# Designed miniproteins, single chains, part 68

Each design is a single chain, and the fold is of that chain. pLDDT is the mean over its residues in the fold that is shown.

## One batch from the design tools (miniprotein)

Design m2492
Fold by ESMFold2-Fast:
Structure m2492 (fold): chain A 116 residues (1-116)
Amino acid sequence: SELEEVLRELVEAYEKAKSRIDRFKAMADILAKHPELQGLADVFRAAALLYEGLETGDKEKMREGARLLVQSAGGRIGELARKALETDDPELARKILDEVESQFDAMLEAAREALA
């Protein structure tokens, strides 16, 4: 199925990537091939920007990543991203990334089980 192919590509790209930034960028690129997954692709693109901003101290990249998350993510991640934009707090950016990574790791574990 198309979903099985996407899940296989995501698992392979995750395992081949050497950094968290490269992983998020690779995930965004794979998901962006599918119009129905554009929202999820934007979440990973935003996470890559937020990670780069945190590592380099670039507040403009952090703001751009948070802005994209407000547009593409709902729930807790979207709420944290809105607060990060209001406060420019790097600790909120870290909490956002921790939440994205936690949800991503759960998604990959589910994908590996589905492909087994």
Scores: mean pLDDT 78

Design m2493
Fold by ESMFold2-Fast:
Structure m2493 (fold): chain A 90 residues (1-90)
Amino acid sequence: SKLKEEAEEYYKKGEYIAAAELYVKIAEDEKASLKEKGEAYFKAGKLLLEAGNTEAAKYFFEKAVELYEKAGLEDSELYKEAKKKIEELS
């Protein structure tokens, strides 16, 4: 999507917060699947962690976990990584 391409451009410029905000917009798209929303929140969490905002990163990892649980994707690598990140940030 255009938003994903724009987010990747901000990431390349070191604008991690701006990139994360665009991934949050992707995740809030009502037409996106639970999997797509979870992937977008997970990316937002990683970007906020790079920016040093551990509280916001944990929040978005928790949202990714919730969406993946609703989607029945608890065996996925993203789910396991997000759970590990939440534990590391707690």
Scores: mean pLDDT 88

Design m2494
Fold by ESMFold2-Fast:
Structure m2494 (fold): chain A 55 residues (1-55)
Amino acid sequence: MEEDKKKLKILEEQYEGFRENAERARARGDTSLAEYFEKVAKELEKKIEQLKKKL
């Protein structure tokens, strides 16, 4: 359980980072980069949900 809690925190931090990067890229008009970061964030969100179900 403790290791899974640490992994969850790391994934949540990574998710927030990629989401912020996507917003910054979109603000600059870099649609391709924003879409890339959004895709990575969605994959992290799925991993977070799966891990939460195991806890």
Scores: mean pLDDT 83

Design m2495
Fold by ESMFold2-Fast:
Structure m2495 (fold): chain A 55 residues (1-55)
Amino acid sequence: SPEVEELARQLEEALRDVPLEEAIRHLEGLIADPTLPPWVREAARRVLERLRREA
């Protein structure tokens, strides 16, 4: 959905200057949080996959 992709872009931008290991840990925390809406967790998963492809 457009909303998921927009949040994914915002998360990627916010994590730009964060060390890779810390950014991954932060995203894994968002994915593991059952109180977050599924679409927010999906946005975090997309960013995590992009960071893993760049490494």
Scores: mean pLDDT 82

Design m2496
Fold by ESMFold2-Fast:
Structure m2496 (fold): chain A 70 residues (1-70)
Amino acid sequence: MVSINVVVESQLSADGQLTFTVTVYVDGKEVATAVVGPVPRSDREALQKATAEAVELARQMEEEVRAAAA
């Protein structure tokens, strides 16, 4: 059984832009990375949408990697 881990990180830039990075690891090795944003931290609606998009992207990437491993 392979170990699949998905990490979602948020990074705030000096100008107030927020970026989400989604990384998938299989047995401790990085196999896929995707980025959502940047979005202004002050735009609550854009931030909520980007957060939901990053979570959904993480779920889709995990499923794709799991299917490829099966």
Scores: mean pLDDT 80

Design m2497
Fold by ESMFold2-Fast:
Structure m2497 (fold): chain A 71 residues (1-71)
Amino acid sequence: SMIEETKKTIEEVTRRLAESARKAGDEESAEKILEAGEHLLSKAEEVTKVIEEASEAVKEIKRAVERLAER
C-alpha cells in the first residue's frame, strides 16, 4: 500500500541521514532527524484514510531534514 511504502521510505531516509550525522560527529542533528522521522511516521498512520497524503509525508521529511541542516 502507499502508506506502507511511505513508512518504509520515512524509516530508510531517516535512518541513513541520522547515521550520516552521527558518523560526522553531529549527535544533536542525528537525534533531531530521528525525532522528525518518528513524528512523520505517526502522521502517516493518522492519515490512513487518505492514502495520497502519504506521498506528502515524504516531502515533509525532506523539508524537515533540510531545515535542521540550515541552522
Scores: mean pLDDT 75

Design m2498
Fold by ESMFold2-Fast:
Structure m2498 (fold): chain A 59 residues (1-59)
Amino acid sequence: MSNEELKEEVIRLGEELEKLGLKEVAKNAKQAAEDYPDNKTVLLAGIKELKEAIEEAKK
């Protein structure tokens, strides 16, 4: 995935997590993607964290 696609995925997952009530975690991950849009490591870490938080919230 390109860095633009990774950033878009962070935003999408962040919005899903906000709907589940974890607004602060979602906001922090989206902010990191805005601050470091070209840092693939930050974007991939954000995606992983958001996916794990969403799965945990759905249990």
Scores: mean pLDDT 80

Design m2499
Fold by ESMFold2-Fast:
Structure m2499 (fold): chain A 71 residues (1-71)
Amino acid sequence: AEKLVEEAKEKFREALKARQAGDYETAIAKLEEVKKLVEELKKAGAISEEEADAALAYLDAQIAALRAKAA
């Protein structure tokens, strides 16, 4: 479970770096990977359903904002 948390943090960091570089496609792809890891953490019981749902909502909002900037 801890390994999945660190992997999610690393991919989120990569997404932020890509966003800062103006690489919105890579940033979106990395955030989608973070969403998958959050779902895996929820399934493993490593985070609560409330925490997982909040994280997924936040990630969806960030992806939507990046898609708007890329358009």
Scores: mean pLDDT 82

Design m2500
Fold by ESMFold2-Fast:
Structure m2500 (fold): chain A 58 residues (1-58)
Amino acid sequence: SLAEAVELLARAYEALREGDWATAAELFRQADALDPRMAAYGLADLSPEDRARLLEAL
């Protein structure tokens, strides 16, 4: 659901802030499974640095 995808993205952002790219990637995969459009929005909203780190872990 949208609400669950948003919660997963919020947790993924927290993991990125802590430098835990593996956890962030897993949470992003879960969000993508629930709502691919919301996950795509989340990726687009990241800084270039955070997006690069996340994509390396995916």
Scores: mean pLDDT 79

Design m2501
Fold by ESMFold2-Fast:
Structure m2501 (fold): chain A 60 residues (1-60)
Amino acid sequence: MQGYSFSDPEALGRLDEAQQRAALEALRAHWGDPEAASAALNAVLGDRAPPITVTAVEME
């Protein structure tokens, strides 16, 4: 199964509930396109987190 890996997962954990919801919606909108997902996620986060790169990875 393919999933996503994040360059800074701890930054996602520091978001509030509304920001986490917005980040998940951005990722869902671009499911299967890691470059578009990365761009959408960073647009949602703005200056609140360092730039996060989303990469496609093979899960178990």
Scores: mean pLDDT 66

Design m2502
Fold by ESMFold2-Fast:
Parts: C-alpha cells; sequence; structure tokens
Structure m2502 (fold): chain A 75 residues (1-75)
C-alpha cells in the first residue's frame, strides 16, 4: 500500500463524514480500508471478504463494489 492510496481512502472518509442522522458504525469503513489493504498486498480472498462485509453494512459504498469486482476477478 502507498501513501497516495491511503490519502485517497482518508479523503473518502472525509467525504463520507456522517450526515445528520447517519450513524455509520466504524465497521463499514474499517472493512473498506481492510479490503483495500488486503488487495494491495495480494490477499484477494481477504479483500473479497472485507468488501462484502462493507457492502453488507453500507450498500451505497461504490468503492466497495468496485473493489469487490476487482478482487473477485483477481481470484
Amino acid sequence: VSAEELAALRQLLALATPRPGDTTEPGALYHLLKGQVAYAEGRYEEAVAHYERALALDPDLEEARAGLARARAAL
């Protein structure tokens, strides 16, 4: 994983700042981050699991959908 990728994930976190009444548990974004790190390390099985968990917690995470598709294709 690179500092640039981590910066992009932090920007996504800032963009996904909880809206009034939207209490996303840390788990959804935690799994998105874990999926990105796992994918970068070539651990595609773990990346798939984390992206699927992130989507289960927050179905509107487009980054998790894209990451899931990439990780599955790499499996």
Scores: mean pLDDT 71

Design m2503
Fold by ESMFold2-Fast:
Structure m2503 (fold): chain A 81 residues (1-81)
Amino acid sequence: VAPSLVEQAVAEINELGLLVNQNAPKEEIEKKLERLAELALQLGVPEEEVRRMKEEILRAIEENDKEKVKELLSEWLRRIT
């Protein structure tokens, strides 16, 4: 059985956290963030909210603020569950 959309989104959030902690390339992080955004839209999160949350995470990554990224990923998790 294929994982649910929520299960897929939770997996992407967990992977993003690991990639950020491992100082993975920005391209790899952005790819996972795009996938998370697609899943959030499929789960019914408004497009404007998805765009805002994506921009906030990208800003935190550019600022190398790993704690802020974790906070924002927790916000994503609360929003989709």
Scores: mean pLDDT 81

Design m2504
Fold by ESMFold2-Fast:
Structure m2504 (fold): chain A 83 residues (1-83)
Amino acid sequence: MKKLITFESLPDELIERVKAELEKKYGEEFEVIRLSPVVPNAVDAGIAGIPNLKGVLVPESAITPEAVKILEFFGIEVHLVPA
């Protein structure tokens, strides 16, 4: 099972839509991991070490451009929500 990391504060409709798109793309079920809201730039490149992580759905304020580049280098799709 592949993993999608997101935030509890994001709308359920958006989370389910992104999950469904990823499941269709990869042909496999995704486990959604919901993180509690944290300070700006809470999502860092360290999460690239999580096994089977293939997607991140995150507010732009919660991630840096450098972290996005690192995650994408490891084949993790970054879906940004406008502030």
Scores: mean pLDDT 75

Design m2505
Fold by ESMFold2-Fast:
Structure m2505 (fold): chain A 56 residues (1-56)
Amino acid sequence: STIELVAKHDGKLSDEEIEKLINDPNLSDEELEEIAKRAGLSLEQIRSLKEALQAE
């Protein structure tokens, strides 16, 4: 998706982290916060990105 390409281009998220956000429906808030921390994003931003990636 365009969002996936943008996140990868910005260098904030790896392909593996993006794939986990798309494919893991049971990803906890603590795991999302860890991904956000590594990417330099807020928990809210990671949740929004996950919703956008899963929305089609």
Scores: mean pLDDT 67

Design m2506
Fold by ESMFold2-Fast:
Structure m2506 (fold): chain A 66 residues (1-66)
Amino acid sequence: AFDKGVEHYVRGWKALVAKDYETAVKHFEESIKHFEEAIREGHGGAQQYLEDAKKLLDEAKEKLAK
């Protein structure tokens, strides 16, 4: 779960930098799901990634609305 969360996080960030906000939203939503699962599995390090992915998701959604 954690590794898949990181893969989606990186892909979301690359999409955000490319201004592909729709793709960024999809990847950050998937990243959040995988990090929540990783936290349930005991990966405490996933908490910071979860917080960051949520912030970036909000940013991507705001930019997509414009």
Scores: mean pLDDT 81

Design m2507
Fold by ESMFold2-Fast:
Structure m2507 (fold): chain A 77 residues (1-77)
Amino acid sequence: MEEALRLEEEAVAAARAGDAEAAEEALRRAFELARPLFIEEAKKADPSLSDEEAEKLLEEALEAAIEQARRVAEAAA
């Protein structure tokens, strides 16, 4: 978990520096590391969720984070 948080911090720093590619790479790595914990947490919050539905929520969150990082990088450049 700590490594995933570190990668998220790296993504934020890269985005603020105008490096959208580095931010995207860091976000993808962070979400991959956090994936099993995210699925467990999502299913705890809503026990009716299937593993597939929890994975879809994670994928949507990653996509949103990447888009946000890209917008931050464009504003910083």
Scores: mean pLDDT 79

Design m2508
Fold by ESMFold2-Fast:
Structure m2508 (fold): chain A 62 residues (1-62)
Amino acid sequence: SKEELIKKGEELDKEAQRAYEEGDIAKAITLYGQSRKLYKQAGDEESAEKAVEKIREIGEQL
């Protein structure tokens, strides 16, 4: 369901944030990329845009 996709996306966002805090930049970017894909499949464009913004912010710090 769309609700299940959104919840999985939110879990991936939390994992991505933890990976970033632990210094695993590659894992953080990969996980935000996966959550973005799930949000798009669910039709949640706002959450997908937030995931893209997180990837951009992380990339700019490198």
Scores: mean pLDDT 86

Design m2509
Fold by ESMFold2-Fast:
Structure m2509 (fold): chain A 99 residues (1-99)
Amino acid sequence: LPDAEELQELLKRLEEALKNNDLERVAELTVEMLLDLFPDSPLAKEIERLRKEGHSPLEILEKVAEKLGISPEEVIQWVRDMLEGKKPEILAKKVPPPL
């Protein structure tokens, strides 16, 4: 994970993009954070493939959400929770996204 100062800066930028309803910026920041959180994972490899194919950050976010079986809004919230240091209770009912 990035240093605490970098995590706070990323979270602030994400909150500003959400307030401005800047969906492209929200998607861009979410994708970058997924790459930072899960480097060299199957998820990161899929993101890099989509980027090479010329997909927009918003399209990449939508395809990532589909692969994870959740909505794009849920991916954004999950990344936000990770950056805020929120750790959900160990839930037997919900599998974390495949890494």
Scores: mean pLDDT 71

Design m2510
Fold by ESMFold2-Fast:
Structure m2510 (fold): chain A 68 residues (1-68)
Amino acid sequence: KSGLEAGEDKILELYLAGKISPEQASAAGKAVEYYYETGDKEKALKELLEAGLSEEQAKEIIDAVEKG
């Protein structure tokens, strides 16, 4: 699967586990798309944290995108 799909799968996993809200999942999806298209890891991490995700959750999502 693509890195984008891997990142979105991780977001869905967190959402289904009750770890993030639907609004946080939507914002995280936009951050993951941005990272996948631009490679700007710093801004993507910042956007995930601003959406209210923990540092651990943000890193897991970015790691999923990077590993595909």
Scores: mean pLDDT 84

Design m2511
Fold by ESMFold2-Fast:
Structure m2511 (fold): chain A 62 residues (1-62)
Amino acid sequence: SMPSSEERVKAFFEVVKAARKAYEEGKISEEEYQKYIDEGARLAAAGDVEGLKELAEELKKK
């Protein structure tokens, strides 16, 4: 079954939060920040909550 809208929004917000932190810490460029947000939005639209979680964790490792 499809993930709930709440799960999708929450997982996407974790990507945004992690990308913002990586950008503010100088770990990614402004262009990379935008690409991560765009990728997160695409995953959220597809209902790929696991992909969103993996993306957030990769951003946290930077």
Scores: mean pLDDT 84

Design m2512
Fold by ESMFold2-Fast:
Structure m2512 (fold): chain A 86 residues (1-86)
Amino acid sequence: SKAEELYEEGLKLLEEGKLEEAIEKFKEAIKLDPNYAEAYYNLGKVLFYLGKYEEAKEAYEKALKLDPNNEEAKEGLKLVKYILGE
């Protein structure tokens, strides 16, 4: 799907260290498919790398709501909550 293509472009940008461009691609993928759990997870991961902890928390929470078995999103959420004093 077009959402999958945008998500894959985001992954490539993330691999290249283009964090802000990766975020935009993940957001575009989510706009086309609001149930795209993997896009929310990787959005949270990139936001975490940029120190945007409140936004990272929201993205991880959405990823887990869509896919409760995503252990990486669960650990990311625990870590971001710890950093936020939650």
Scores: mean pLDDT 90

Design m2513
Fold by ESMFold2-Fast:
Structure m2513 (fold): chain A 83 residues (1-83)
Amino acid sequence: MEERRKENARRIVEADTRLHGMSVEELRARVDQEIADLDAEIERLKKEYEKNPTSEIKSRILALWVARGILEAVRTIIDLAEE
């Protein structure tokens, strides 16, 4: 049910933008920036892991991948709300 997904996305985005006084475009730009920052950190940690493979570095990479996935889901919700 795509209409239900769009409605849920709109409610989430409206709640967040209303509470923070931020436009949908500003929220999207912030999410895109956070994803870019996470991508840069993941690439840095991947290079570090190649030189010194430790479980700690691997766990950090996995945690950042999860965070990135959550931000991509948020970006998808924003995109659905704009439809």
Scores: mean pLDDT 75

Design m2514
Fold by ESMFold2-Fast:
Structure m2514 (fold): chain A 63 residues (1-63)
Amino acid sequence: LAEELERRLREVVSPEEARRAAEGVRNLLQSDIPAEVAAALLRAEMPDPRAAEIGEEAIRRHA
């Protein structure tokens, strides 16, 4: 999961940002917060809309 997410994110953001974003999504998926709240938090932290959309899809699919 994280490896595929990081690969997709590397297409729209830098490798370092992709790695941090993938870690963020994984941490949110392991938390007890609702998927809607996790997606909103990720969107607030991700300045690139395409990266935010990829992360939100991962949260919704795997939450």
Scores: mean pLDDT 73

Design m2515
Fold by ESMFold2-Fast:
Structure m2515 (fold): chain A 59 residues (1-59)
Amino acid sequence: MEATRELYAHGALTLAKVLKDEEAIKEVEENKDDLEKLRELARELGLKFAKAYVTREAL
């Protein structure tokens, strides 16, 4: 339960790095202590990641 915040921070940061979104990386680092913000960022970045793979159909 106390590690949940770190788990969301790690997930969101990983997604931001994969997307090469420097603004998202900075936002995750600035809000690493805010569980609700990290959960929202992780969800938004996850959706953005899924949309990018569906829209461009990378081989």
Scores: mean pLDDT 73

Design m2516
Fold by ESMFold2-Fast:
Formats: sequence, structure tokens, C-alpha cells
Structure m2516 (fold): chain A 61 residues (1-61)
Amino acid sequence: HMVEVARELLERMQELGFTPEEAAENARKAPPVLQRAIVEAAKDMTGPLVEAARKAAEEKL
């Protein structure tokens, strides 16, 4: 399931110390199916990195 993949990706980025800016850039370069999954996964998550990735993913939808 793509939403679960996106959730694991965001959790891994937080664990590895990615910045919100790096997460946003990765989200912008992601394919549309993953961008939609990031937006959906972010609804149940919190934090600056997650919010940055969600906003960046929404820019291309």
C-alpha cells in the first residue's frame, strides 16, 4: 500500500535526521502516486518535516 510506504519513508527521514527542507525537496521530486500517498499519510502524523513534505507534495496536485 502506497500510503504505508509513504508513512515509513517519512518516519525513516525523521530517524535519519533529514531537515524539513530536504524532505520537501524529496516530496517535490516524487512521482504523483507517491505525492498523493505522502499527503494521505501526513494526515495522521505531526512534525515540521512531515508538514514540509505534505505542503511540497500538495504543490504538484
Scores: mean pLDDT 82

Design m2517
Fold by ESMFold2-Fast:
Structure m2517 (fold): chain A 69 residues (1-69)
Amino acid sequence: SREELEAEIARAFILMVLSLARKALEQGNVDEARKYLELARKLAEQHPEVRDFVEGEIAELEAAIDKAR
Protein backbone atom coordinates (compact mmCIF):
# COMPACT_ATOMS: atom_id res chain seq x y z
CA SER A 1 0.00 0.00 0.00
CA ARG A 2 0.97 3.65 -0.22
CA GLU A 3 1.26 3.85 3.57
CA GLU A 4 3.68 0.89 3.61
CA LEU A 5 5.85 2.44 0.88
CA GLU A 6 5.84 5.83 2.63
CA ALA A 7 6.87 4.16 5.92
CA GLU A 8 9.70 2.22 4.22
CA ILE A 9 10.95 5.37 2.48
CA ALA A 10 10.72 7.40 5.71
CA ARG A 11 12.63 4.77 7.70
CA ALA A 12 15.35 4.44 5.06
CA PHE A 13 15.72 8.21 4.79
CA ILE A 14 15.87 8.71 8.57
CA LEU A 15 18.55 6.01 8.89
CA MET A 16 20.54 7.62 6.08
CA VAL A 17 20.28 11.06 7.73
CA LEU A 18 21.41 9.56 11.06
CA SER A 19 24.37 7.96 9.27
CA LEU A 20 25.31 11.36 7.82
CA ALA A 21 25.00 12.95 11.28
CA ARG A 22 27.30 10.32 12.82
CA LYS A 23 29.84 10.77 10.01
CA ALA A 24 29.78 14.56 10.47
CA LEU A 25 30.34 14.10 14.21
CA GLU A 26 33.30 11.75 13.58
CA GLN A 27 34.80 14.41 11.30
CA GLY A 28 34.41 17.06 14.04
CA ASN A 29 31.59 18.88 12.24
CA VAL A 30 29.33 19.22 15.30
CA ASP A 31 27.08 21.91 13.76
CA GLU A 32 26.45 19.75 10.68
CA ALA A 33 25.77 16.72 12.90
CA ARG A 34 23.19 18.78 14.85
CA LYS A 35 21.44 19.81 11.62
CA TYR A 36 21.15 16.19 10.47
CA LEU A 37 19.95 15.12 13.93
CA GLU A 38 17.27 17.85 13.86
CA LEU A 39 16.14 16.68 10.41
CA ALA A 40 15.97 13.06 11.63
CA ARG A 41 13.90 14.10 14.68
CA LYS A 42 11.44 16.03 12.50
CA LEU A 43 11.09 13.10 10.11
CA ALA A 44 10.49 10.67 13.00
CA GLU A 45 7.84 13.04 14.42
CA GLN A 46 6.09 13.14 11.02
CA HIS A 47 6.24 9.32 10.76
CA PRO A 48 5.31 7.89 14.20
CA GLU A 49 4.86 4.44 12.60
CA VAL A 50 8.68 4.14 12.24
CA ARG A 51 9.61 5.96 15.46
CA ASP A 52 10.23 2.78 17.47
CA PHE A 53 12.92 1.72 14.97
CA VAL A 54 14.88 5.00 15.17
CA GLU A 55 14.27 6.73 18.52
CA GLY A 56 17.07 4.82 20.25
CA GLU A 57 19.58 5.82 17.58
CA ILE A 58 18.35 9.43 17.72
CA ALA A 59 18.75 9.55 21.52
CA GLU A 60 22.22 7.96 21.41
CA LEU A 61 23.43 10.36 18.72
CA GLU A 62 21.96 13.38 20.56
CA ALA A 63 23.90 12.37 23.68
CA ALA A 64 27.10 11.93 21.62
CA ILE A 65 26.68 15.36 20.00
CA ASP A 66 26.02 17.01 23.39
CA LYS A 67 29.26 15.45 24.69
CA ALA A 68 31.27 16.66 21.67
CA ARG A 69 32.85 20.11 21.45
Scores: mean pLDDT 83

Design m2518
Fold by ESMFold2-Fast:
Structure m2518 (fold): chain A 93 residues (1-93)
Amino acid sequence: MIDEVLERFRETGRVSLEELEALLEEIASASKDEDPEAVRAAIEGILILARERHPDGFLSGEELISILEAIAKGFPDVSELVQEIIDRIRSLL
């Protein structure tokens, strides 16, 4: 999923809310068993706010990076994976 989302971002310069949801679910699945419920709750909150702020259904690369940076700070166990995704997005800007 991550590679597919990044390929579409390279082509369009934006990410859909559906692609954001799929990307965040993949990040959540990489989390350790000790924190899966907290990660899930945070993802649900992010998606609710994203839907309210982006009624057209799309986010810019900068907006996606901002969301990912917040996740990396909140959940250290996925921070390395999330940082790699951020670095790949930045290389496409």
Scores: mean pLDDT 75

Design m2519
Fold by ESMFold2-Fast:
Structure m2519 (fold): chain A 56 residues (1-56)
Amino acid sequence: LPPLTEEQKLTIVKIAKEALDKGWTPEEVRKRLLEAGIPEDVAERVAQAVADQNAI
C-alpha cells in the first residue's frame, strides 16, 4: 500500500466519524472519500468498516 499523506489520514478519520454519527451508507462514505482524493482501495475498505459498525 502506498503511504497516505497526513492530510488524507485526517480526512479518513473525519469522514468515518461523520458517517457513524449521521448513519451514512457505505456508498456515501466511499463517494466522499474518493472526492477527497483518497485512493479507491482505501476508500472501499473504510466504507466497509463503517458499514460493519453501523450493521450492529
Scores: mean pLDDT 76

Design m2520
Fold by ESMFold2-Fast:
Structure m2520 (fold): chain A 100 residues (1-100)
Amino acid sequence: SDEERQRVSEKVSKLSENDKLLVQHLLAVMEGTYERVKKYGVTEELIEEAVNEVREVLDTHGVSQEQKDKIVDKVRTWLENNIFPSTLELVDFIISVLES
């Protein structure tokens, strides 16, 4: 919704430049993953591809190993349980890990 997009934009605008790029890259990976899910369904190969892409983005942005593991484990758990969080839910989760 327009209200959800505005809330996402407001939350992201408060982040450092590096964290903004990190969030944007993770959202792009998840959107690509959701398009694959629409075409092929949730497979073990799709889950591993999504987890590997998430891990690569996190490595590029210099997040801690603990933060990386929390995000990767959550993404795996969501996909394994056929849970597809909204953009706002993704942003809220990522920010909560980065602030810990």
Scores: mean pLDDT 87

Design m2521
Fold by ESMFold2-Fast:
Structure m2521 (fold): chain A 74 residues (1-74)
Amino acid sequence: DYIRKLNEAQGLIRKGQSLEDAGKYKEAGELFEKAGDIYESIGDTNNAKAAYENAAKSYEKAGDLEKAKEVRKK
């Protein structure tokens, strides 16, 4: 269901932002990446790209340069 997936992805973005504000960068990156995967699965390419970029930046802040590089390839 498109609407269910859209709501799930938006919820993950909000949770990821809260985790980032709390300095929990690894967990924030994981939620942003999952949101990007959901956006991609429903054809929302612009929001998927934005979510992957946020995931990469969160992984970089967590010191995980390898995960940041991998998510930018999506």
Scores: mean pLDDT 89

Design m2522
Fold by ESMFold2-Fast:
Structure m2522 (fold): chain A 60 residues (1-60)
Amino acid sequence: SLEELQAEIEQVQRELQRLVRERNEALEAGDEERVRELQREIDRLVTRLLELHRQVQALQ
């Protein structure tokens, strides 16, 4: 449903905000390995967000 898709989008957006903060902290600390791991997770969630937005558009 549209409501379920919107709820998942909000959850993914909140998780992305947390991961971006953690990546910025790792960047400041010079933890290159942690930055790479966090960036992979961010990229995965960005792909998921694009998919969810596409599903929302398909319902219109």
Scores: mean pLDDT 88

Design m2523
Fold by ESMFold2-Fast:
Structure m2523 (fold): chain A 72 residues (1-72)
Amino acid sequence: HMAEEIEELIEKYKNNDITDEDFERANRLYSRLVGEPVLPDTEENRKKLLEWLKSIAKVIENGRATVAELAA
């Protein structure tokens, strides 16, 4: 379930507990949601994925979207 994966990644991001596997998972979710190819695993793209997760977390926390709405 895409919403559950996003929630798990946001939780790990907030706890500074993102592993290499979590970056791979975030990259696949980002690709699915934005409709772009999976990014090469570089430091630059890892920063991009962290900013994306931060952006989603902020939207959810501000009550402007739910995880399910963002995953639809």
Scores: mean pLDDT 75

Design m2524
Fold by ESMFold2-Fast:
Structure m2524 (fold): chain A 65 residues (1-65)
Amino acid sequence: GDTVTRVTVRLLLEKGLSPEEAAEFGRRLEEAVRAGDREGIIALLKEHGYSDEEAQEIADELLAE
């Protein structure tokens, strides 16, 4: 969804992900959102440099869509 795209673009620009890494991240994030896996979303975001607080906020936003 739009939030997945926004988060993926942010990682590309702010965390220095390559376009290939960003595409793989976006795919994994969409899978976790589709499954309703809040813990998986948080873990994936933290793996890519988000804080616990940021990851929780983004996960809640994604699951509210």
Scores: mean pLDDT 78

Design m2525
Fold by ESMFold2-Fast:
Structure m2525 (fold): chain A 93 residues (1-93)
Amino acid sequence: MEDLEKAIEAVKAGNLEEAEKYFERYLRSKTPQEAAATYAALAIDAVGYELDAELKDPRLRSKVKDPKKEAEIYRQALEVFRRAAEKNPEAVA
C-alpha cells in the first residue's frame, strides 16, 4: 500500500525520519524512471502551490485552504525524497 502517500503524511505531521523511511521503501519498489517522475511531480506541486499563494485573484486561486502551507510541505517532501535517494543510489541510477 502506498508508501509515497504515507511519506507525505509523515512530512505533514513533522515526522521527517518516518517520511525518509517511507520514501526509501517507495524507491526500492520503483524503477529509476518512476522515481525521477515522482520527484518531478512533487517539484511541480511545490511550485504550483507557491504560485497559488502569490495569486490574489479569487478566480485564479486553487480551492486549497492554505496554499503556502502546502508549498512548505512539498518543499520538505522534496528534500526528504532527495536524502532517501542519495542513500539508495541504485534506485535512481
Scores: mean pLDDT 74

Design m2526
Fold by ESMFold2-Fast:
Structure m2526 (fold): chain A 73 residues (1-73)
Amino acid sequence: KGEELIKEAEEKLEQAKRAFEAGDLEKAESLVNEARELAKQAESLGETERAKKIIEEANELLSRIYEAKAAAK
């Protein structure tokens, strides 16, 4: 149920962080959006606190990705 979605969201968020550190901004953005979607689904199933933490981290990373994209020429 929601626990499985939380685990998948955490995995996608970790992959997104690694992609961002590697400079793959497009892949990082895609993975962050996948993590956010999975976390929102988990929240709807009652995993509220863990889902909100993942969404917060995903939003923070997404902001950094957009900043990096804006700086890229």
Scores: mean pLDDT 83

Design m2527
Fold by ESMFold2-Fast:
Structure m2527 (fold): chain A 99 residues (1-99)
Amino acid sequence: AEELEKKLTDPDPLVRVQAVIEASRLPDVEKALEILEKALTDPDPLVRQYAVLGLASLALSEDPEVRQRAIEALRKATGDPDPLVRAVAEEALRYVESR
């Protein structure tokens, strides 16, 4: 957790992407959701794209509160200034809503 939070503040966006991927695999789904929601505000669009992918995974959670919050975050990402982040978020919502 502490090491992951340090990686999320690393000046290298590729290190932050790795941290986002690690966060999406945390057994603590609430902590994963918190980290991914924060990563969605990252200045680098690549980091935000990977945050969207992690949120898509959480939107399939058996916990209805976690699922609802993840879907809400994905909907916010469809308004992202970067067109690729928007495209990934829209595709993630289509995938989640088809399940």
Scores: mean pLDDT 84

Design m2528
Fold by ESMFold2-Fast:
Structure m2528 (fold): chain A 55 residues (1-55)
Amino acid sequence: LSEEEIERIVNGALQLHQAGFTKEQVLALVRRQLEGKYSEEEIEEVLARVEEALG
């Protein structure tokens, strides 16, 4: 997973949160999107970045 891809996912997550989704819902949606495509380690890295960005 590239830094550019992570930034795109984080930006999408911020937009979902702004649209009214809770932090928990956004994290669940991101995990579901990445499941089966990336390793658990890569998924955890992305989720940590999303959680930090959402506060």
Scores: mean pLDDT 85

Design m2529
Fold by ESMFold2-Fast:
Structure m2529 (fold): chain A 65 residues (1-65)
Amino acid sequence: MLSEEELKKIVEELHELIKKGYEELAKLLVKDLGKALGLSEEEQEEIFELIKEGKLEEAVKILMK
């Protein structure tokens, strides 16, 4: 089980990838992480948009469900 601190680090790294122009890679990584955690396609898309917007704490809350 991933801790809240581990998930926070992952979403921070994904946000940095998006800022550097690796948006498609970040999207694929969010989908892979979401599938591993049992999240729906809709939740995966919501997490990606939250990370893109810099709402990292909100993204972590969805990942922890």
Scores: mean pLDDT 83

